# Designs tried in a protein design run: designed miniproteins, single chains, continued (3). Part 76

Each design is a single chain, and the fold is of that chain. pLDDT is the mean over its residues in the fold that is shown.

## One batch from the design tools (miniprotein)

Design m10636
Fold by ESMFold2-Fast:
Structure m10636 (fold): chain A 65 residues (1-65)
Amino acid sequence: SPREAALTEALRQLQLAVQGKLTPLESVRAAERFRALTNDDQGRLAAEMIVARVPAEDIARVLTA
């Protein structure tokens, strides 16, 4: 579905930000895309990053870009 594709892309961009593979502007856009999601979808992507063992400090950093 278009929604699942959008969530997959949002997670992919956040994972690239965690890995330091995005420019500063791309990192800001990834965080803005995340904040534009519903609370349920934000919780889903955050949970997927936690399950993937992304450190809490990296999650906080990329979500507040």
Scores: mean pLDDT 87

Design m10637
Fold by ESMFold2-Fast:
Structure m10637 (fold): chain A 73 residues (1-73)
Amino acid sequence: MLQRILDETRRVAEEFGDEETVRAAEEARRYYEQGDTEGMQRALQELGDLLSSNPELQRAALEAGRRAEQEVS
């Protein structure tokens, strides 16, 4: 579920003190709720670029996302 992955990414970014990545994840989440596919794609691209610039945060976010997926049967 994209929603849970975005929520977990935001939480991990908060733990890292990366306010810019937190904001990007929240923006992607907002577009997802609105059904704005174009806005969501742009926000996800920005989020991806931010994660790529911080390998430790990217790794933690991927692990959190996998954990969220495991909770869904």
Scores: mean pLDDT 77

Design m10638
Fold by ESMFold2-Fast:
Structure m10638 (fold): chain A 60 residues (1-60)
Amino acid sequence: MADARAQRFVDILRNTLGISDADAQAVYDWIRSANNQQIADIGRNSNNVQEAYDYIMSQI
């Protein structure tokens, strides 16, 4: 479940923003380690895919 969630985030960011493999790996690792509150905070702090990416990168 956590791995599937991390892969879904990475796929969205790659397909929408064209993020690098290094950034994709960093996002994947952070989402896998994140608790439900941290995942919910992505939605609270972002209104689009770019803002979600910026928020996640700020947490790494």
Scores: mean pLDDT 83

Design m10639
Fold by ESMFold2-Fast:
Structure m10639 (fold): chain A 80 residues (1-80)
Amino acid sequence: MVPKEIIDKVLSSFSDSHGSITDDEIINAIKKLLSSKDGVVNAYDVLGGTVTGSSIPRLSKAIQDVLGDKYKITNYGRGK
């Protein structure tokens, strides 16, 4: 369960009209991070196959600024 306040703050920090990441994908990433055991998730598993690599560091930074440095989205590595 993720508070709407956290979601809204991350969305406002990241929402710069990149078009490739939807609000629902960002919400799912935040939910997965808060539900994860270590606070780390892979971008491919939570954001699908449409995200550009340059967006991942920005989203990770926005999440860290809201949730703390423990929470991050890792490389778009497709879970080899």
Scores: mean pLDDT 67

Design m10640
Fold by ESMFold2-Fast:
Structure m10640 (fold): chain A 79 residues (1-79)
Amino acid sequence: NLSEYSLDERIKEVLYEAGEPLSVAELTRLLAPEGVSATTVRNRLSKMVARGEVVRTVDESGRSYYALSDESRKAWEER
């Protein structure tokens, strides 16, 4: 189990490495070795969107996709 802080950092890492928007299902698969549920991923993403760290977009089928905000992506590249 990851702390909330560690999980948020791991989500940012996965989004940065993907280089494209990811769905909750895609993020959950990539985080499966760490035992993270889709509900936990969704809850963390909602908080990260509220903080402006992640941007959510919705496609024609109503599926949400998530990507790092420009600010968060630049901050990650400068780590």
Scores: mean pLDDT 81

Design m10641
Fold by ESMFold2-Fast:
Formats: C-alpha cells, structure tokens, sequence
Structure m10641 (fold): chain A 89 residues (1-89)
C-alpha cells in the first residue's frame, strides 16, 4: 500500500543517515543490512538504493572524514531526489 511504501522510505532515509554517521566516524558500512533493504524495495527504488551503497563504499575510502561526510551527504541528497522522482512518476 502507499502507507507501507512511505514507512519503508522513512526507514531507508534513517538508514542513509546512519551510514553517513558511520562514514563520519570511520566505521564500516553494514552492507548486509543495505542488501536486505534493497530486497524489500520496488526494482526502480532498489537500483537507486544499491547505487547509493556503491557510492558510500567509494566515499568511505576517503581518509579525510570531513570530506567523506560531505560527499556522503551529497549522495543522500541525490538518492532522496531520485527516489522522490520515481515515486512521482
């Protein structure tokens, strides 16, 4: 239902923020949790989610935590916009 999808998207947005905090702290990403979430999303949204995870993996390699965090925040902004565009289409 639309309400169930909205709840899944709220959870997904919270998990993106958690990933940003992990990157800021130099902690490892929970890739298993990201793949589990991808499996629950519609295919178009799952693609954006997996692309965002790949971006986070690249960003997490940046030694400067402030730069890594800024780039992670850009990825979150892009993911939110792409997911919103898919839902509105």
Amino acid sequence: SPLDLAKQLLLAMALLQEAQYRIAKGEDLDTALFEAVASTLPPALATVWRDTLAGFQEVSKIPDKAEATAKANELITQANQQMLDIIKS
Scores: mean pLDDT 83

Design m10642
Fold by ESMFold2-Fast:
Structure m10642 (fold): chain A 68 residues (1-68)
Amino acid sequence: GPPLTTFEEAIKAVAEKLGISEETARKLIIAILSSLPTAELAKELGISQSTASRLRRKALEAFSEAMS
């Protein structure tokens, strides 16, 4: 299975960097890893597509930094 400890730490780091809940950060990271369309992510989070696109980019950058 996936390395739970590393994944949990990365989710927490993303949440802290973006000022969002761990639940929202988890959804963002799973969407990135699953290649979920930005429009579908926006609908799931109840936000605009442009906001979802920005959050997705910031989450990817924060996740990449946490995994480095």
Scores: mean pLDDT 79

Design m10643
Fold by ESMFold2-Fast:
Structure m10643 (fold): chain A 89 residues (1-89)
Amino acid sequence: MKKKEEFLKKYEEFRKNRSLTPAEREVFDAAVEGVLNDDYEKALERATEILRKAGLPEEEARVRASHFVATAAFLAGKQEKAKEIYENI
């Protein structure tokens, strides 16, 4: 429980220190949900769709979605998973 609360605290602090668009906030929320549920494939698909609907080309949306999901994984202390996602970009 404390580990999940600490992750959410780090995520909120990260968001507070960044100017995020509404679409980027929705993408980070999808990324956090994927990390908490250990469902990175679903998080990547959802994040990519959000960015595509926000006007990004498919390839650019996929790359940016991967960066958001990898960042969420890194903040959760899942460094190996974050590295895997970055290596697949």
Scores: mean pLDDT 76

Design m10644
Fold by ESMFold2-Fast:
Order: structure tokens, then sequence, then C-alpha cells
Structure m10644 (fold): chain A 89 residues (1-89)
């Protein structure tokens, strides 16, 4: 539950850090079961939205300053990890 949620959060953070250092369209980053795909070149002003689905998935959507899609990521969560993260959001 909590440890699983922390592990997923760490994987997301590592993938985002790698993307910030290699911000090139068409790059895919995989970290401990989390996948992040860049559909546009990332800039320092890219905004990321985080959401939890009713299917216990963590979803991340990145947008450019112009509001165009730039990144998509998702991770499947255990029911316990999803419940823990929902309690914090």
Amino acid sequence: AEAEALAVSAAVGEALLKASENPVKGTTFEVDGFTLELTADLSPDTVFDFSLTDANELRIEGFTAAGEPAAHGEAKLSPGAAAYLRSLL
C-alpha cells in the first residue's frame, strides 16, 4: 500500500527527471513499470497534470505552454496503493 505508492511515485519522478535531461519528441522512458512517452519536445514550461482513474491507474499528461499535448504516462497501481494516493490527493 504505502510502500507501493512511494515506489510508483519514485518511478514517476525518475522518468520525469530523465525526460527533462533528454526532452526529445519520440523518446519513451520506462522506470520500474511506469512508462512515459514524449509526443513533443519538452521545454522548462511544460505543465504536467496528474490523475487517478477508477481503474486504479495513475495517469500523467504533459502540455506545452501553448496547451498542445507533449507527454503521456501511466502506471497500474494495486488497490491499496491507489487508495493511499487518493487519501493524499
Scores: mean pLDDT 78

Design m10645
Fold by ESMFold2-Fast:
Structure m10645 (fold): chain A 106 residues (1-106)
Amino acid sequence: SIAENIINAAKENDLNKFIQYTQLGFELIIADLNNNTPITEVLKNLNNLGLALSEAAGLTTNSKILELIEKIAPYFLEAQEAIRSGQKDEAIKALQEAIKIINNLK
Protein backbone atom coordinates (compact mmCIF):
# COMPACT_ATOMS: atom_id res chain seq x y z
CA SER A 1 0.00 0.00 0.00
CA ILE A 2 1.03 3.65 -0.40
CA ALA A 3 0.86 4.13 3.39
CA GLU A 4 3.27 1.21 3.97
CA ASN A 5 5.59 2.55 1.24
CA ILE A 6 5.66 6.01 2.92
CA ILE A 7 6.46 4.42 6.32
CA ASN A 8 9.18 2.15 4.86
CA ALA A 9 10.79 5.03 2.90
CA ALA A 10 10.92 7.13 6.11
CA LYS A 11 12.36 4.21 8.14
CA GLU A 12 15.05 3.73 5.44
CA ASN A 13 15.64 7.54 5.26
CA ASP A 14 15.00 7.36 1.50
CA LEU A 15 13.97 10.93 0.66
CA ASN A 16 13.27 10.22 -3.04
CA LYS A 17 10.93 7.28 -2.31
CA PHE A 18 9.27 9.23 0.51
CA ILE A 19 8.58 12.13 -1.90
CA GLN A 20 7.35 9.72 -4.63
CA TYR A 21 4.85 7.85 -2.42
CA THR A 22 3.63 10.93 -0.49
CA GLN A 23 2.96 12.76 -3.79
CA LEU A 24 1.11 9.68 -5.14
CA GLY A 25 -0.98 9.61 -1.93
CA PHE A 26 -2.13 13.23 -2.40
CA GLU A 27 -2.69 12.70 -6.16
CA LEU A 28 -5.01 9.74 -5.39
CA ILE A 29 -7.08 11.90 -2.98
CA ILE A 30 -7.37 14.57 -5.71
CA ALA A 31 -8.50 11.85 -8.17
CA ASP A 32 -11.12 10.60 -5.66
CA LEU A 33 -12.45 14.16 -5.24
CA ASN A 34 -12.58 14.69 -9.04
CA ASN A 35 -14.44 11.36 -9.46
CA ASN A 36 -17.04 12.31 -6.79
CA THR A 37 -16.02 9.49 -4.43
CA PRO A 38 -18.20 9.56 -1.26
CA ILE A 39 -16.88 12.06 1.33
CA THR A 40 -16.67 9.31 4.00
CA GLU A 41 -14.28 7.25 1.82
CA VAL A 42 -12.20 10.31 0.83
CA LEU A 43 -11.81 11.28 4.52
CA LYS A 44 -10.92 7.67 5.45
CA ASN A 45 -8.20 7.61 2.75
CA LEU A 46 -6.88 11.05 3.75
CA ASN A 47 -6.83 10.00 7.45
CA ASN A 48 -4.90 6.82 6.54
CA LEU A 49 -2.35 9.00 4.69
CA GLY A 50 -2.13 11.33 7.73
CA LEU A 51 -1.49 8.37 10.06
CA ALA A 52 1.29 7.15 7.73
CA LEU A 53 2.91 10.63 7.76
CA SER A 54 2.67 10.77 11.59
CA GLU A 55 4.31 7.31 11.90
CA ALA A 56 6.97 8.32 9.32
CA ALA A 57 7.87 11.41 11.40
CA GLY A 58 8.53 9.13 14.42
CA LEU A 59 10.70 6.66 12.43
CA THR A 60 12.89 8.90 10.24
CA THR A 61 16.22 10.52 11.18
CA ASN A 62 16.34 12.38 7.82
CA SER A 63 15.90 16.13 8.54
CA LYS A 64 14.54 16.80 5.02
CA ILE A 65 11.77 14.20 5.46
CA LEU A 66 10.87 15.81 8.82
CA GLU A 67 10.92 19.31 7.24
CA LEU A 68 8.68 18.09 4.40
CA ILE A 69 6.15 16.57 6.85
CA GLU A 70 6.13 19.82 8.90
CA LYS A 71 5.64 22.02 5.79
CA ILE A 72 2.77 19.95 4.31
CA ALA A 73 0.89 19.46 7.62
CA PRO A 74 -1.06 22.80 7.41
CA TYR A 75 -2.23 22.01 3.85
CA PHE A 76 -3.21 18.48 4.91
CA LEU A 77 -5.40 19.93 7.70
CA GLU A 78 -6.85 22.56 5.31
CA ALA A 79 -7.77 19.80 2.81
CA GLN A 80 -9.39 17.70 5.58
CA GLU A 81 -11.57 20.63 6.76
CA ALA A 82 -12.48 21.59 3.17
CA ILE A 83 -13.58 17.99 2.44
CA ARG A 84 -15.71 17.92 5.63
CA SER A 85 -17.31 21.24 4.58
CA GLY A 86 -18.06 20.01 1.03
CA GLN A 87 -15.58 22.53 -0.43
CA LYS A 88 -14.10 20.23 -3.08
CA ASP A 89 -12.21 22.91 -5.07
CA GLU A 90 -10.57 24.30 -1.90
CA ALA A 91 -9.56 20.75 -0.84
CA ILE A 92 -7.95 20.17 -4.27
CA LYS A 93 -6.09 23.52 -4.04
CA ALA A 94 -4.71 22.64 -0.59
CA LEU A 95 -3.53 19.21 -1.81
CA GLN A 96 -1.93 20.81 -4.91
CA GLU A 97 0.00 23.24 -2.65
CA ALA A 98 1.23 20.23 -0.59
CA ILE A 99 2.43 18.53 -3.83
CA LYS A 100 4.21 21.78 -4.86
CA ILE A 101 6.05 21.85 -1.49
CA ILE A 102 6.98 18.15 -1.89
CA ASN A 103 8.45 18.83 -5.36
CA ASN A 104 10.47 21.87 -4.15
CA LEU A 105 12.27 19.81 -1.42
CA LYS A 106 13.56 16.94 -3.61
Scores: mean pLDDT 88

Design m10646
Fold by ESMFold2-Fast:
Structure m10646 (fold): chain A 63 residues (1-63)
Amino acid sequence: GPLSSPETVGRTIAQRMKERLGPDASREQIEAAIEQVRKGLREAGYPEEYVEEVIETIRRELE
């Protein structure tokens, strides 16, 4: 199963997003991908605090 740390999960997702979207990804494409991650985590039943920590980590890694 996935690691339970929101920081580790966020870094893993950010790395996959960088690989899939490439270096020329627009802000809009990045925001859309982040929103899909947020929806997926909420649908999977993760607590809102955990979801927001994952999203914060993704945003930090993509800056």
Scores: mean pLDDT 82

Design m10647
Fold by ESMFold2-Fast:
Structure m10647 (fold): chain A 110 residues (1-110)
Amino acid sequence: MNALDEVGDELIDILKEVAPDLSDEEIREQVKRAIELVGRGEAPPASADDVTKAVALLLTLLAGDDALFEETAKRSSVKALEMALEIAKKLGVPEEVIKRLEKALEEKKK
């Protein structure tokens, strides 16, 4: 449990900074929802919370699922994409993931 608990706690701490209006319980529930949806190959619905969408965007890029990433990005607000980019930078994800999120955000702002 130690390694998964440590990675999970780091993600939750970052999400508390990015979404300060949400409780720890709300953040954990939204992260769980994103993991379950992406694990099934499903994009979050347009009605899903920005944190759920941001985590799903990051997970799809890390999994290399370009089709699911594009679908999730289309359903995501500028805020959700900005959240995903901030989380990615704070987690130190690969530069290719950061650049892909930056491109999606720039396209959404047009």
Scores: mean pLDDT 79

Design m10648
Fold by ESMFold2-Fast:
Structure m10648 (fold): chain A 57 residues (1-57)
Amino acid sequence: GAAAKAEALALARKHAAGLGKLSGTSPEQALEAMERAAERDPERALAEARGAVKTIG
């Protein structure tokens, strides 16, 4: 839902550089990918964002 999408995007914005490093992309590309994922499946996008943030530290 909207809450999961908002949380996923907030995490992606805060950790864009780390997410970019994990995916081998720029911070901007990593954020864009998360925005697309959150539009399609917000709950899955949030779970993936939380997992990635845990990996980053």
Scores: mean pLDDT 82

Design m10649
Fold by ESMFold2-Fast:
Structure m10649 (fold): chain A 103 residues (1-103)
Amino acid sequence: NPEYEKLIEESEKRIDYLLANPKLSLDEARELFEEAWKLLKEISDEILKKDPSKKEIIDSTEELIEKAYEKYRDNSEALVNLALHLYEIVRGNALGLIIEENQ
C-alpha cells in the first residue's frame, strides 16, 4: 500500500534526523512534535477504517498526547523524545497494516 509505505518512509526520515541532530531549538521541537502527531492521526484514521472498535482507544491516546504536549510545551528535549516515540508508533502501525494486507 503506497500510503502506508509513505508513512513509514516519512517517519524513518524524521527518526534518522532526530538521532543525527539531538539538540534542536524549541520551535523546531514543537514543529516536529506537531508533524509526528499529524502522521499519527493519519495512521489512526486508516486503523479506524479497518476496525471501528478501536475508536475509544484512539480517542484516549489523542487525549494523552494533548496533555503531554501541554505539559512539555516549553521543554525542547522532552518534545524531541516524545516526537521520536510518536514517529516509532506511526512506523510500527503502518508496518502492521502492510503485514495484515499481505496475509
Scores: mean pLDDT 84

Design m10650
Fold by ESMFold2-Fast:
Structure m10650 (fold): chain A 89 residues (1-89)
Amino acid sequence: DEELKGYKEVLESELEEIKKKIEEYRKLAEQGDEAARRSLAGLLAQLAVYYVSLGDLEKGEKLIEEAAKLDPDSTAVKKAEELLKKVKS
């Protein structure tokens, strides 16, 4: 799937920055920062797309569930859920 391959390449180049931001926003979200919670949800959804593109559906699904609990209205979360459904189908 060309779409999933493209996501893998883009996310792999940014993976370390995404992981660093996830750690930063997790700390802020634990302190009650609502904006940080929404940013965390988006970053977790991006990381989930990376794992789904690798075929690690279990890890991807877990990250999507965490992201959806933080911000269920996130466009990034909805896109990750759609990609997971396509791969599982």
Scores: mean pLDDT 78

Design m10651
Fold by ESMFold2-Fast:
Structure m10651 (fold): chain A 94 residues (1-94)
Amino acid sequence: PLSAQEQRDIYRRLSEAVRNKDVKEAAKILAEAMFRSRLGRGELELPEEDVLRRYIRSTLQFFVTLFHIDDEFVEKLVEETLKYYRELWEEYKA
């Protein structure tokens, strides 16, 4: 599992990227954090894309409320996070 310090560091970096509307940086941070979290829980299968999209949106609801980000930014971030997450899973399988 991620240490409290690692979780705080990820949160700070993700919050900064979201505040700056840096979709690619936010997507990379979120995908890596989700990948590490799911592996730590023993979730060794790649979920279906719709399941991943719902999970990403659910995770982003906190930031939507906190930073008042628009729906267009959320949808772009969901799709970019999905792409990065799938790339991490393909690398893990290799």
Scores: mean pLDDT 76

Design m10652
Fold by ESMFold2-Fast:
Structure m10652 (fold): chain A 91 residues (1-91)
Amino acid sequence: RRREILEQTLRDLRDRLSSIPGLSDEARRAIDSAVDEGIRQLGTRDPGEVLRQTAGRVSRALQEHASPEVYDRGVQVIQDSLLEWQRRVAE
């Protein structure tokens, strides 16, 4: 249940990030790689830990490959995704 919610959250995060205007191909590939790694870890690690680690990897990818404006938009998307996951796993 929590793993299914997180997998959907990670896929939504990737889709939202890929729709940011000005996102480079390098940033997009790095984000895709980070999300795919997170999804692979869902079977063996705590979902909250996987989400935090994936958010960190995505943030680093944006810092390395994106402009400051795209980075700021990406951080907002990451924060919104973290809040959405917290909301969906809370009763």
Scores: mean pLDDT 80

Design m10653
Fold by ESMFold2-Fast:
Structure m10653 (fold): chain A 67 residues (1-67)
Amino acid sequence: ASAENQALAFEAALRDLKLGPEAFIKALAEDVRNGRRSGEDLANILYEQGLLNNGHKDRLIAAINAA
């Protein structure tokens, strides 16, 4: 999948999970779009920071892999 498709899927999943303000969601999606971090790497970082539970992390990774 393209970096754009992965970024869009990541952004949509973060909005669906209601994780953070819009500016935060867009900043994370931009890191994926620019190849600065993989969506899976970001999902793991968010989990380690306590922003995601296990179910949220798994759902985010699944959304990225489906893109």
Scores: mean pLDDT 78

Design m10654
Fold by ESMFold2-Fast:
Structure m10654 (fold): chain A 75 residues (1-75)
Amino acid sequence: SPSIQELADKLSKEDLETLLEMGDLPDPERRQRAIEKVRELVKQGDYDSAENFSLLLSYLRADPQRTREVLQKKL
């Protein structure tokens, strides 16, 4: 599996900021917006960004401390 660092390197600063905003919140509406973002990327044909965004969001929810540390270093 790709590392958090490798995934973060492939995303824009704006997408990383969006992940931190959405992934930090246990709010169902924020979770739904994250799902919609992934669907929009897929519809645009940006499958690599959609996969990387989804995987980083999963890591942020599973291991928020480690994931945040890596993402913050990229911002």
Scores: mean pLDDT 75

Design m10655
Fold by ESMFold2-Fast:
Structure m10655 (fold): chain A 84 residues (1-84)
Amino acid sequence: SEELVKAYNEIQKDPNNKEALAKALVAAHKEGREGLLEDLLLYLKLNFSKEEAVAILKEALRIAEEEGREELVERLRREIKELE
């Protein structure tokens, strides 16, 4: 979809674009692309420090809360807790 494509285009230009990574996580969940969400979470754990991964996940959490995505909010809270 358009949101996910835009986020990936930004990540391709700057792999450290934390806002684009956070938006990609939310868009993957929004589109029901569970495999892509899992791949993105693994990508964060492999390519970023714990501090940077937590910052990206907290930004995704903020967006998920604003959109009322309760299932994603619970998932992101668990992921953050495991890294902290």
Scores: mean pLDDT 85

Design m10656
Fold by ESMFold2-Fast:
Structure m10656 (fold): chain A 73 residues (1-73)
Amino acid sequence: RLEFRFPVDNGEGGRIGDALRQARAAGVPVVFVEIPTDSDTVTVNGKTVPKAEYDARVAELRAELERRIAERQ
């Protein structure tokens, strides 16, 4: 499964706290960070995985998170 991490380097410390609060308000206390590479791999939380396997994991987790967020709307 994909690892999750809070947005540590998305801005100032104050914004990090605000982002976490926003996610919790939406019912999603975590943030997924994904960085594609130049190869057929994708880097998630600094870990490189094959794109084919990664896509399956991403689709599952993203669908779950989007569903929960939609329910909060």
Scores: mean pLDDT 51

Design m10657
Fold by ESMFold2-Fast:
Structure m10657 (fold): chain A 81 residues (1-81)
Amino acid sequence: MMTEEQLRESVEALERAARELVEEVEKSEEVPVSLQAAIGILAAAARFVAEQSEDPELRERAERVARRLEEAYRRALERAE
């Protein structure tokens, strides 16, 4: 399994990617299927990292990323043609 250091790096990467994707969704009038897919994939990855982390801080951070991406994904589906 991933080390706790690798999990921390993964959480930090997910947090950065999530900010960029959520911003893109919020700015876009229409959300392309590729962006919807990217958000869904990252949300799943964040959930996986949360489940793998035994550090409560990292788990909470990963869960927040997953929740934010899940919300963005739902909003994206609502705005899709």
Scores: mean pLDDT 77

Design m10658
Fold by ESMFold2-Fast:
Structure m10658 (fold): chain A 62 residues (1-62)
Amino acid sequence: MIREIKEKMVELLSKTDPEAAAKMRELLDYDPNASFSQLAEAAGLSVDTIKRYTIEAHLELL
């Protein structure tokens, strides 16, 4: 479940910013439990942006 949520978030992000999505995927491969702050930093996005994608993915997936 947790991994699927992060995978969905990467998928949603890839539609608007494939470069950021690739960076996020790279971090998740290294550390699948990476925090919102770490994911935001890796993707070059704000924490609020990453949190929004994560929440949307979580709600849609479940």
Scores: mean pLDDT 75

Design m10659
Fold by ESMFold2-Fast:
Structure m10659 (fold): chain A 60 residues (1-60)
Amino acid sequence: TPEEQAKLINQAAVDSGAPPLPVGSLAEVLKTTDPRTVARSLQRGGILTEEDAEELIRTL
């Protein structure tokens, strides 16, 4: 579900050393946006490392 995907993305961000992301806002975005696209956007923004983004995408 979008809520479960948002929690996975938030956990990946925290594991990468970023502050926690707003899971509710992420879940809303994930209703209309591919979670892989969200992961790549967070990687480009420096929230996720490339390694963490690749691992997350394999899980999604």
Scores: mean pLDDT 77

Design m10660
Fold by ESMFold2-Fast:
Structure m10660 (fold): chain A 92 residues (1-92)
Amino acid sequence: SSSFDYLIEREEELLALAAALPAVELSAEQQAALAENKKKVEENEPDKERQEKIKRALEAYARVLAALRAEVARLSEEEIEALIAADDAAAA
């Protein structure tokens, strides 16, 4: 299958995943990358309905990745803070 066919087949799954994760705003860099990818779809996919489905899947995918990265960063910071607090308490 082409990468475009894969994204169309996964559109519903990606949208469901994006809805299940915390809402996270895309960074300027992530927004620029998404816009570039959407432009490549417009240049390489001749069918407009397929273009729209692929662009929706790409947007959902970008949101899923952003949400997962934010969650991982949050958990790492909380874990580090908890370890520092525990060490400080043990030293007191």
Scores: mean pLDDT 75

Design m10661
Fold by ESMFold2-Fast:
Structure m10661 (fold): chain A 100 residues (1-100)
Amino acid sequence: HHEEQLARIDKIAEDQRKELEKFAKEVSKYNPELAKKLLEVGKRNIDLAVEESRFRHELARSPEPPTPEQLARYQALVAEGKRVNEEYRKLVEEIKKFLE
């Protein structure tokens, strides 16, 4: 049911944030500014994924079809999530090259 699904989403996100903080701590030994950017982009990436998952779950619970406003909000959220995920992926690639 919905409360268990939301709790599961939150737990996964918390684990991802812990992994991110651990990764950023290692990066900070070599480049503190890059580590700061990694945390900022990585946390935004996780937060947007959580928001998208929660929004999708809430829409699925509604007996009514989504409103145009809800669909527009969801599409904007998906688009922003894609942009931030691409930024995060490129940043991770840059960090791997820097650490090698």
Scores: mean pLDDT 84

Design m10662
Fold by ESMFold2-Fast:
Structure m10662 (fold): chain A 111 residues (1-111)
Amino acid sequence: SPVQRALQLLLEQFLKNPELVRKGDEAYRKEPELFGKAVKAFSLGNLEEAAKLFEEILEKYPDDAVAWALLAIVYFLMGKKEEAEKYLEKAEELDPLVAKAAREVIEALEA
C-alpha cells in the first residue's frame, strides 16, 4: 500500500541520518500519547484520524517541524497535494533537514 511504502521510506531516512532520529524523539517526547496515536493511525492507513491528531499536536506546538513534516506526508497520501506542499514549506521554515527528509519521501512516492 502507499502507506506501507511511505513508512518504509521514512524508516530509510531515519536509518541514514541519526540527527533525524534525535529530532523525531524530541518531537515524540513533547506529546507521547498524541504522537503515538497519530503514528498508529498513520500506520493503519487511517489518514483522516492521523491528520487530526497531528493538527492537535500543532495547535499546542506550532513550531514542531516533525509534526508539520508528517502532516504533509499524510495530506499527500490523502491526495491533497496543495495542502501537503504548504505544510512542507512550514516544516522547511522551521527545520530544513526535517523538511528535506519528508520531501524525499514524497518524491519517492510520486516515482
Scores: mean pLDDT 87

Design m10663
Fold by ESMFold2-Fast:
Structure m10663 (fold): chain A 79 residues (1-79)
Amino acid sequence: SSMAQQEAEEIIKRGEEGRKRLEELAKKGVVPDIYKKMQEKVEAERALGEAAGKSEEEIEYGQALVALQMFEEAKKKLE
């Protein structure tokens, strides 16, 4: 449905924003281990999704969920 598509697009956008924030933090020497882990998990999600025959949108959605999870992990580590 168009609503589900809009929700997926919003999550994908938030995931990309989270990835950019983690990249900027890592460039400053802040949580570089979490940024590396995020990159590895995002790439693994793509490989798994492609192997499973998922659509590009489903793969991007899965990658976004991983990125958002890793960004929350970074926030908790920085409290």
Scores: mean pLDDT 84

Design m10664
Fold by ESMFold2-Fast:
Order: sequence, then structure tokens, then C-alpha cells
Structure m10664 (fold): chain A 94 residues (1-94)
Amino acid sequence: MLEATFEGAVFTPEKIEIRVTLRALSEQTVALVEVFVDGKLYQQLSRLIRAGETAEVTVTVPKQAKKIEVRVYSLRVIDGKLVRTLLAKATYES
């Protein structure tokens, strides 16, 4: 199982940073992080996480963003099919 923890948002004069901690508990998995700014897909990244590994992902968005949504998915192959499972979602409004 993959766990996602949102560390919160840091607002600076130039940017907004959101940190996400990802941990794979049982087996290797691919984490997909999608960032939406004001309802539009802004950034998408994937990270391979090994069993027992903890990884930190930092997302940077423009200061002018009014609504930021971060979605974290696990990607797994089950019975030859790619399965995308939403693990966590956080929304930040400025």
C-alpha cells in the first residue's frame, strides 16, 4: 500500500510550495501526483517508490493561484490491467 501525507502549503512573496510525503509499505508502486491550478491541470509527475521507501515531492505553483488541488494516485498492474487508485487529495485556497 502507498501512503500520501500532505505537509501543508508554504506561501512566499513569489510562489506557493506544497510538500507531499509518499511511502510504500508493502511493495514497489508508482505514485502519480497531479496538480490543478484554478481548475486546470498545471503539473503532473510520476515517482517510482520501492517497498519501505519514503520519498518527498515538492510542488511549486504561481503566487497568483487562487485554488490549488493536489491529487495523489497509485498506479498498479492488476491482472494485466493498469489500475489508477486515488489515495489522497488536498485543496488549498488563497
Scores: mean pLDDT 81

Design m10665
Fold by ESMFold2-Fast:
Structure m10665 (fold): chain A 73 residues (1-73)
Amino acid sequence: SGEEARQRGREAAKKLKPQLDIAGEISKKALKGNAEEQRKLGDEADKRSPSIGHGMASGLSYMQSSSLELEEK
């Protein structure tokens, strides 16, 4: 049900908070152009949760690329 879906979403968000924080750090480092630090943060995210951490890092990279394309066009 919708109620259970919302509750599960909140629980998932709590468990994913460390990955979300890492994704935020990767985004900030990308704006500074520090590729080495981006790699370190990505590796740490993948090590803690390969499926989730890597997916989030990839998602941020995709979003940044898409934003640049939209600004260029």
Scores: mean pLDDT 58

Design m10666
Fold by ESMFold2-Fast:
Structure m10666 (fold): chain A 99 residues (1-99)
Amino acid sequence: QTPEQDFRDAAQALADMAREIAERSKHPDVRKAAEQTAKAAEEVLKNAKPSIGVAAHLTLLLIQVVLAKRDEEAGRYDDAAATLNRVTEQLKKLLEETK
């Protein structure tokens, strides 16, 4: 498996899960945060330089999005939104580091 493939799989999974949260959530703040996370992940997929380190970081961010989905399902909407906003900021930093 190539670093490019690991990167694409992780970035795509992150975007897809954030989009699913945005579509399914009844809470406006979670929906907005998830939409921002999905857009940031799509930007990373399009513009970031692939590396093993970037793929590993994206995998850790994907775990955080999974935890945000569990928080949303449990009614912890503030925690879910806060986690998604944090993931968005990490994705933006990752893009800056690949310039």
Scores: mean pLDDT 86

Design m10667
Fold by ESMFold2-Fast:
Structure m10667 (fold): chain A 92 residues (1-92)
Amino acid sequence: SKEEHIEKIKRLEKALLKQMERINAPEEDIELLKKAFEELLKVAETGEVKKGYKIVASDGSELTEEDIRRLYESIKALSDEELEEVLKRIEE
């Protein structure tokens, strides 16, 4: 369901944010992650990625509309067991 997809996205974001805090990641990288997950949550709610969506990291790497779509489809396809495995790896 839509609610299940939203919950998976929120759990993944929470785990990644905690990991970034543990490694003292730059604030710019934390904000980039938050923006990417904000768009993922919007996709879960609306079914669509914002047309022309693009965010650019400080190193010049780009996260595009197609990247967000693929990431959403990957998260959506995760079983509860596969999600627990991913979360465990992020915590290591």
Scores: mean pLDDT 82

Design m10668
Fold by ESMFold2-Fast:
Structure m10668 (fold): chain A 71 residues (1-71)
Amino acid sequence: SSLPQWLIDRFRARGLSLEEEAARLAVELLGDDLARLQFAADMLIREAEERGRTTITVEDVRRVARGLVPA
């Protein structure tokens, strides 16, 4: 519960909008490992900023999460 909100707030601090469903999906796919969530968030933020996008969607999270397999 707190982790999805933490992700939304992190994106908001960069002037970006993370869909609530996308935030929940990120925690479901990547787990509650803060380092992994931070890495994925940082990657999504940089990609959005480079492309001039302001909204991160469920599809963006799915794409990034597929590249991040559990140890």
Scores: mean pLDDT 80

Design m10669
Fold by ESMFold2-Fast:
Structure m10669 (fold): chain A 91 residues (1-91)
Amino acid sequence: SLIATLEAARDVALKLMSTGRLEDAYKGAVAVAEASLQAGNEKAADKAREIAEELRKAAADGVSPEEQRRLSEEAGKKVKELMDQVIKEVE
């Protein structure tokens, strides 16, 4: 139930971040923040929101396609580490 929901949110977010598109990566980070809030983990939600905000700023600044891919990949690594920790804590 809760673990399955968190795993699904993690997997969808990582898929979106693998596209290299900032808009997709942003949607993934927002989804992780919402799933973390539903799990009662406000600290994880705050970290996911920070990731989303950095992606939003980069998109607004019009960074290069290469930089968009790099930022999306970095966000994916951060989200994986964050969600793996959250999932472990609810076991």
Scores: mean pLDDT 86

Design m10670
Fold by ESMFold2-Fast:
Structure m10670 (fold): chain A 67 residues (1-67)
Amino acid sequence: MYELVGDATAALQEIMRLLDTDGDGLVPPETVEAVLREADKDGDGVVTEADLQPILKKLQEEQKKKE
């Protein structure tokens, strides 16, 4: 559905790790789709590492604020 380009897969995996708060090892498809929709601002179905970086940084900042 969404096409990941370059290192986008690695960035998405890090985002999924941060979203796996229960340690279940499973991220619901709804959560993955929400991340990809947020990253795909052009709506062209192509997601790059650069598109995922803002989401990753937001999640990392939320984690450090909690700490």
Scores: mean pLDDT 72

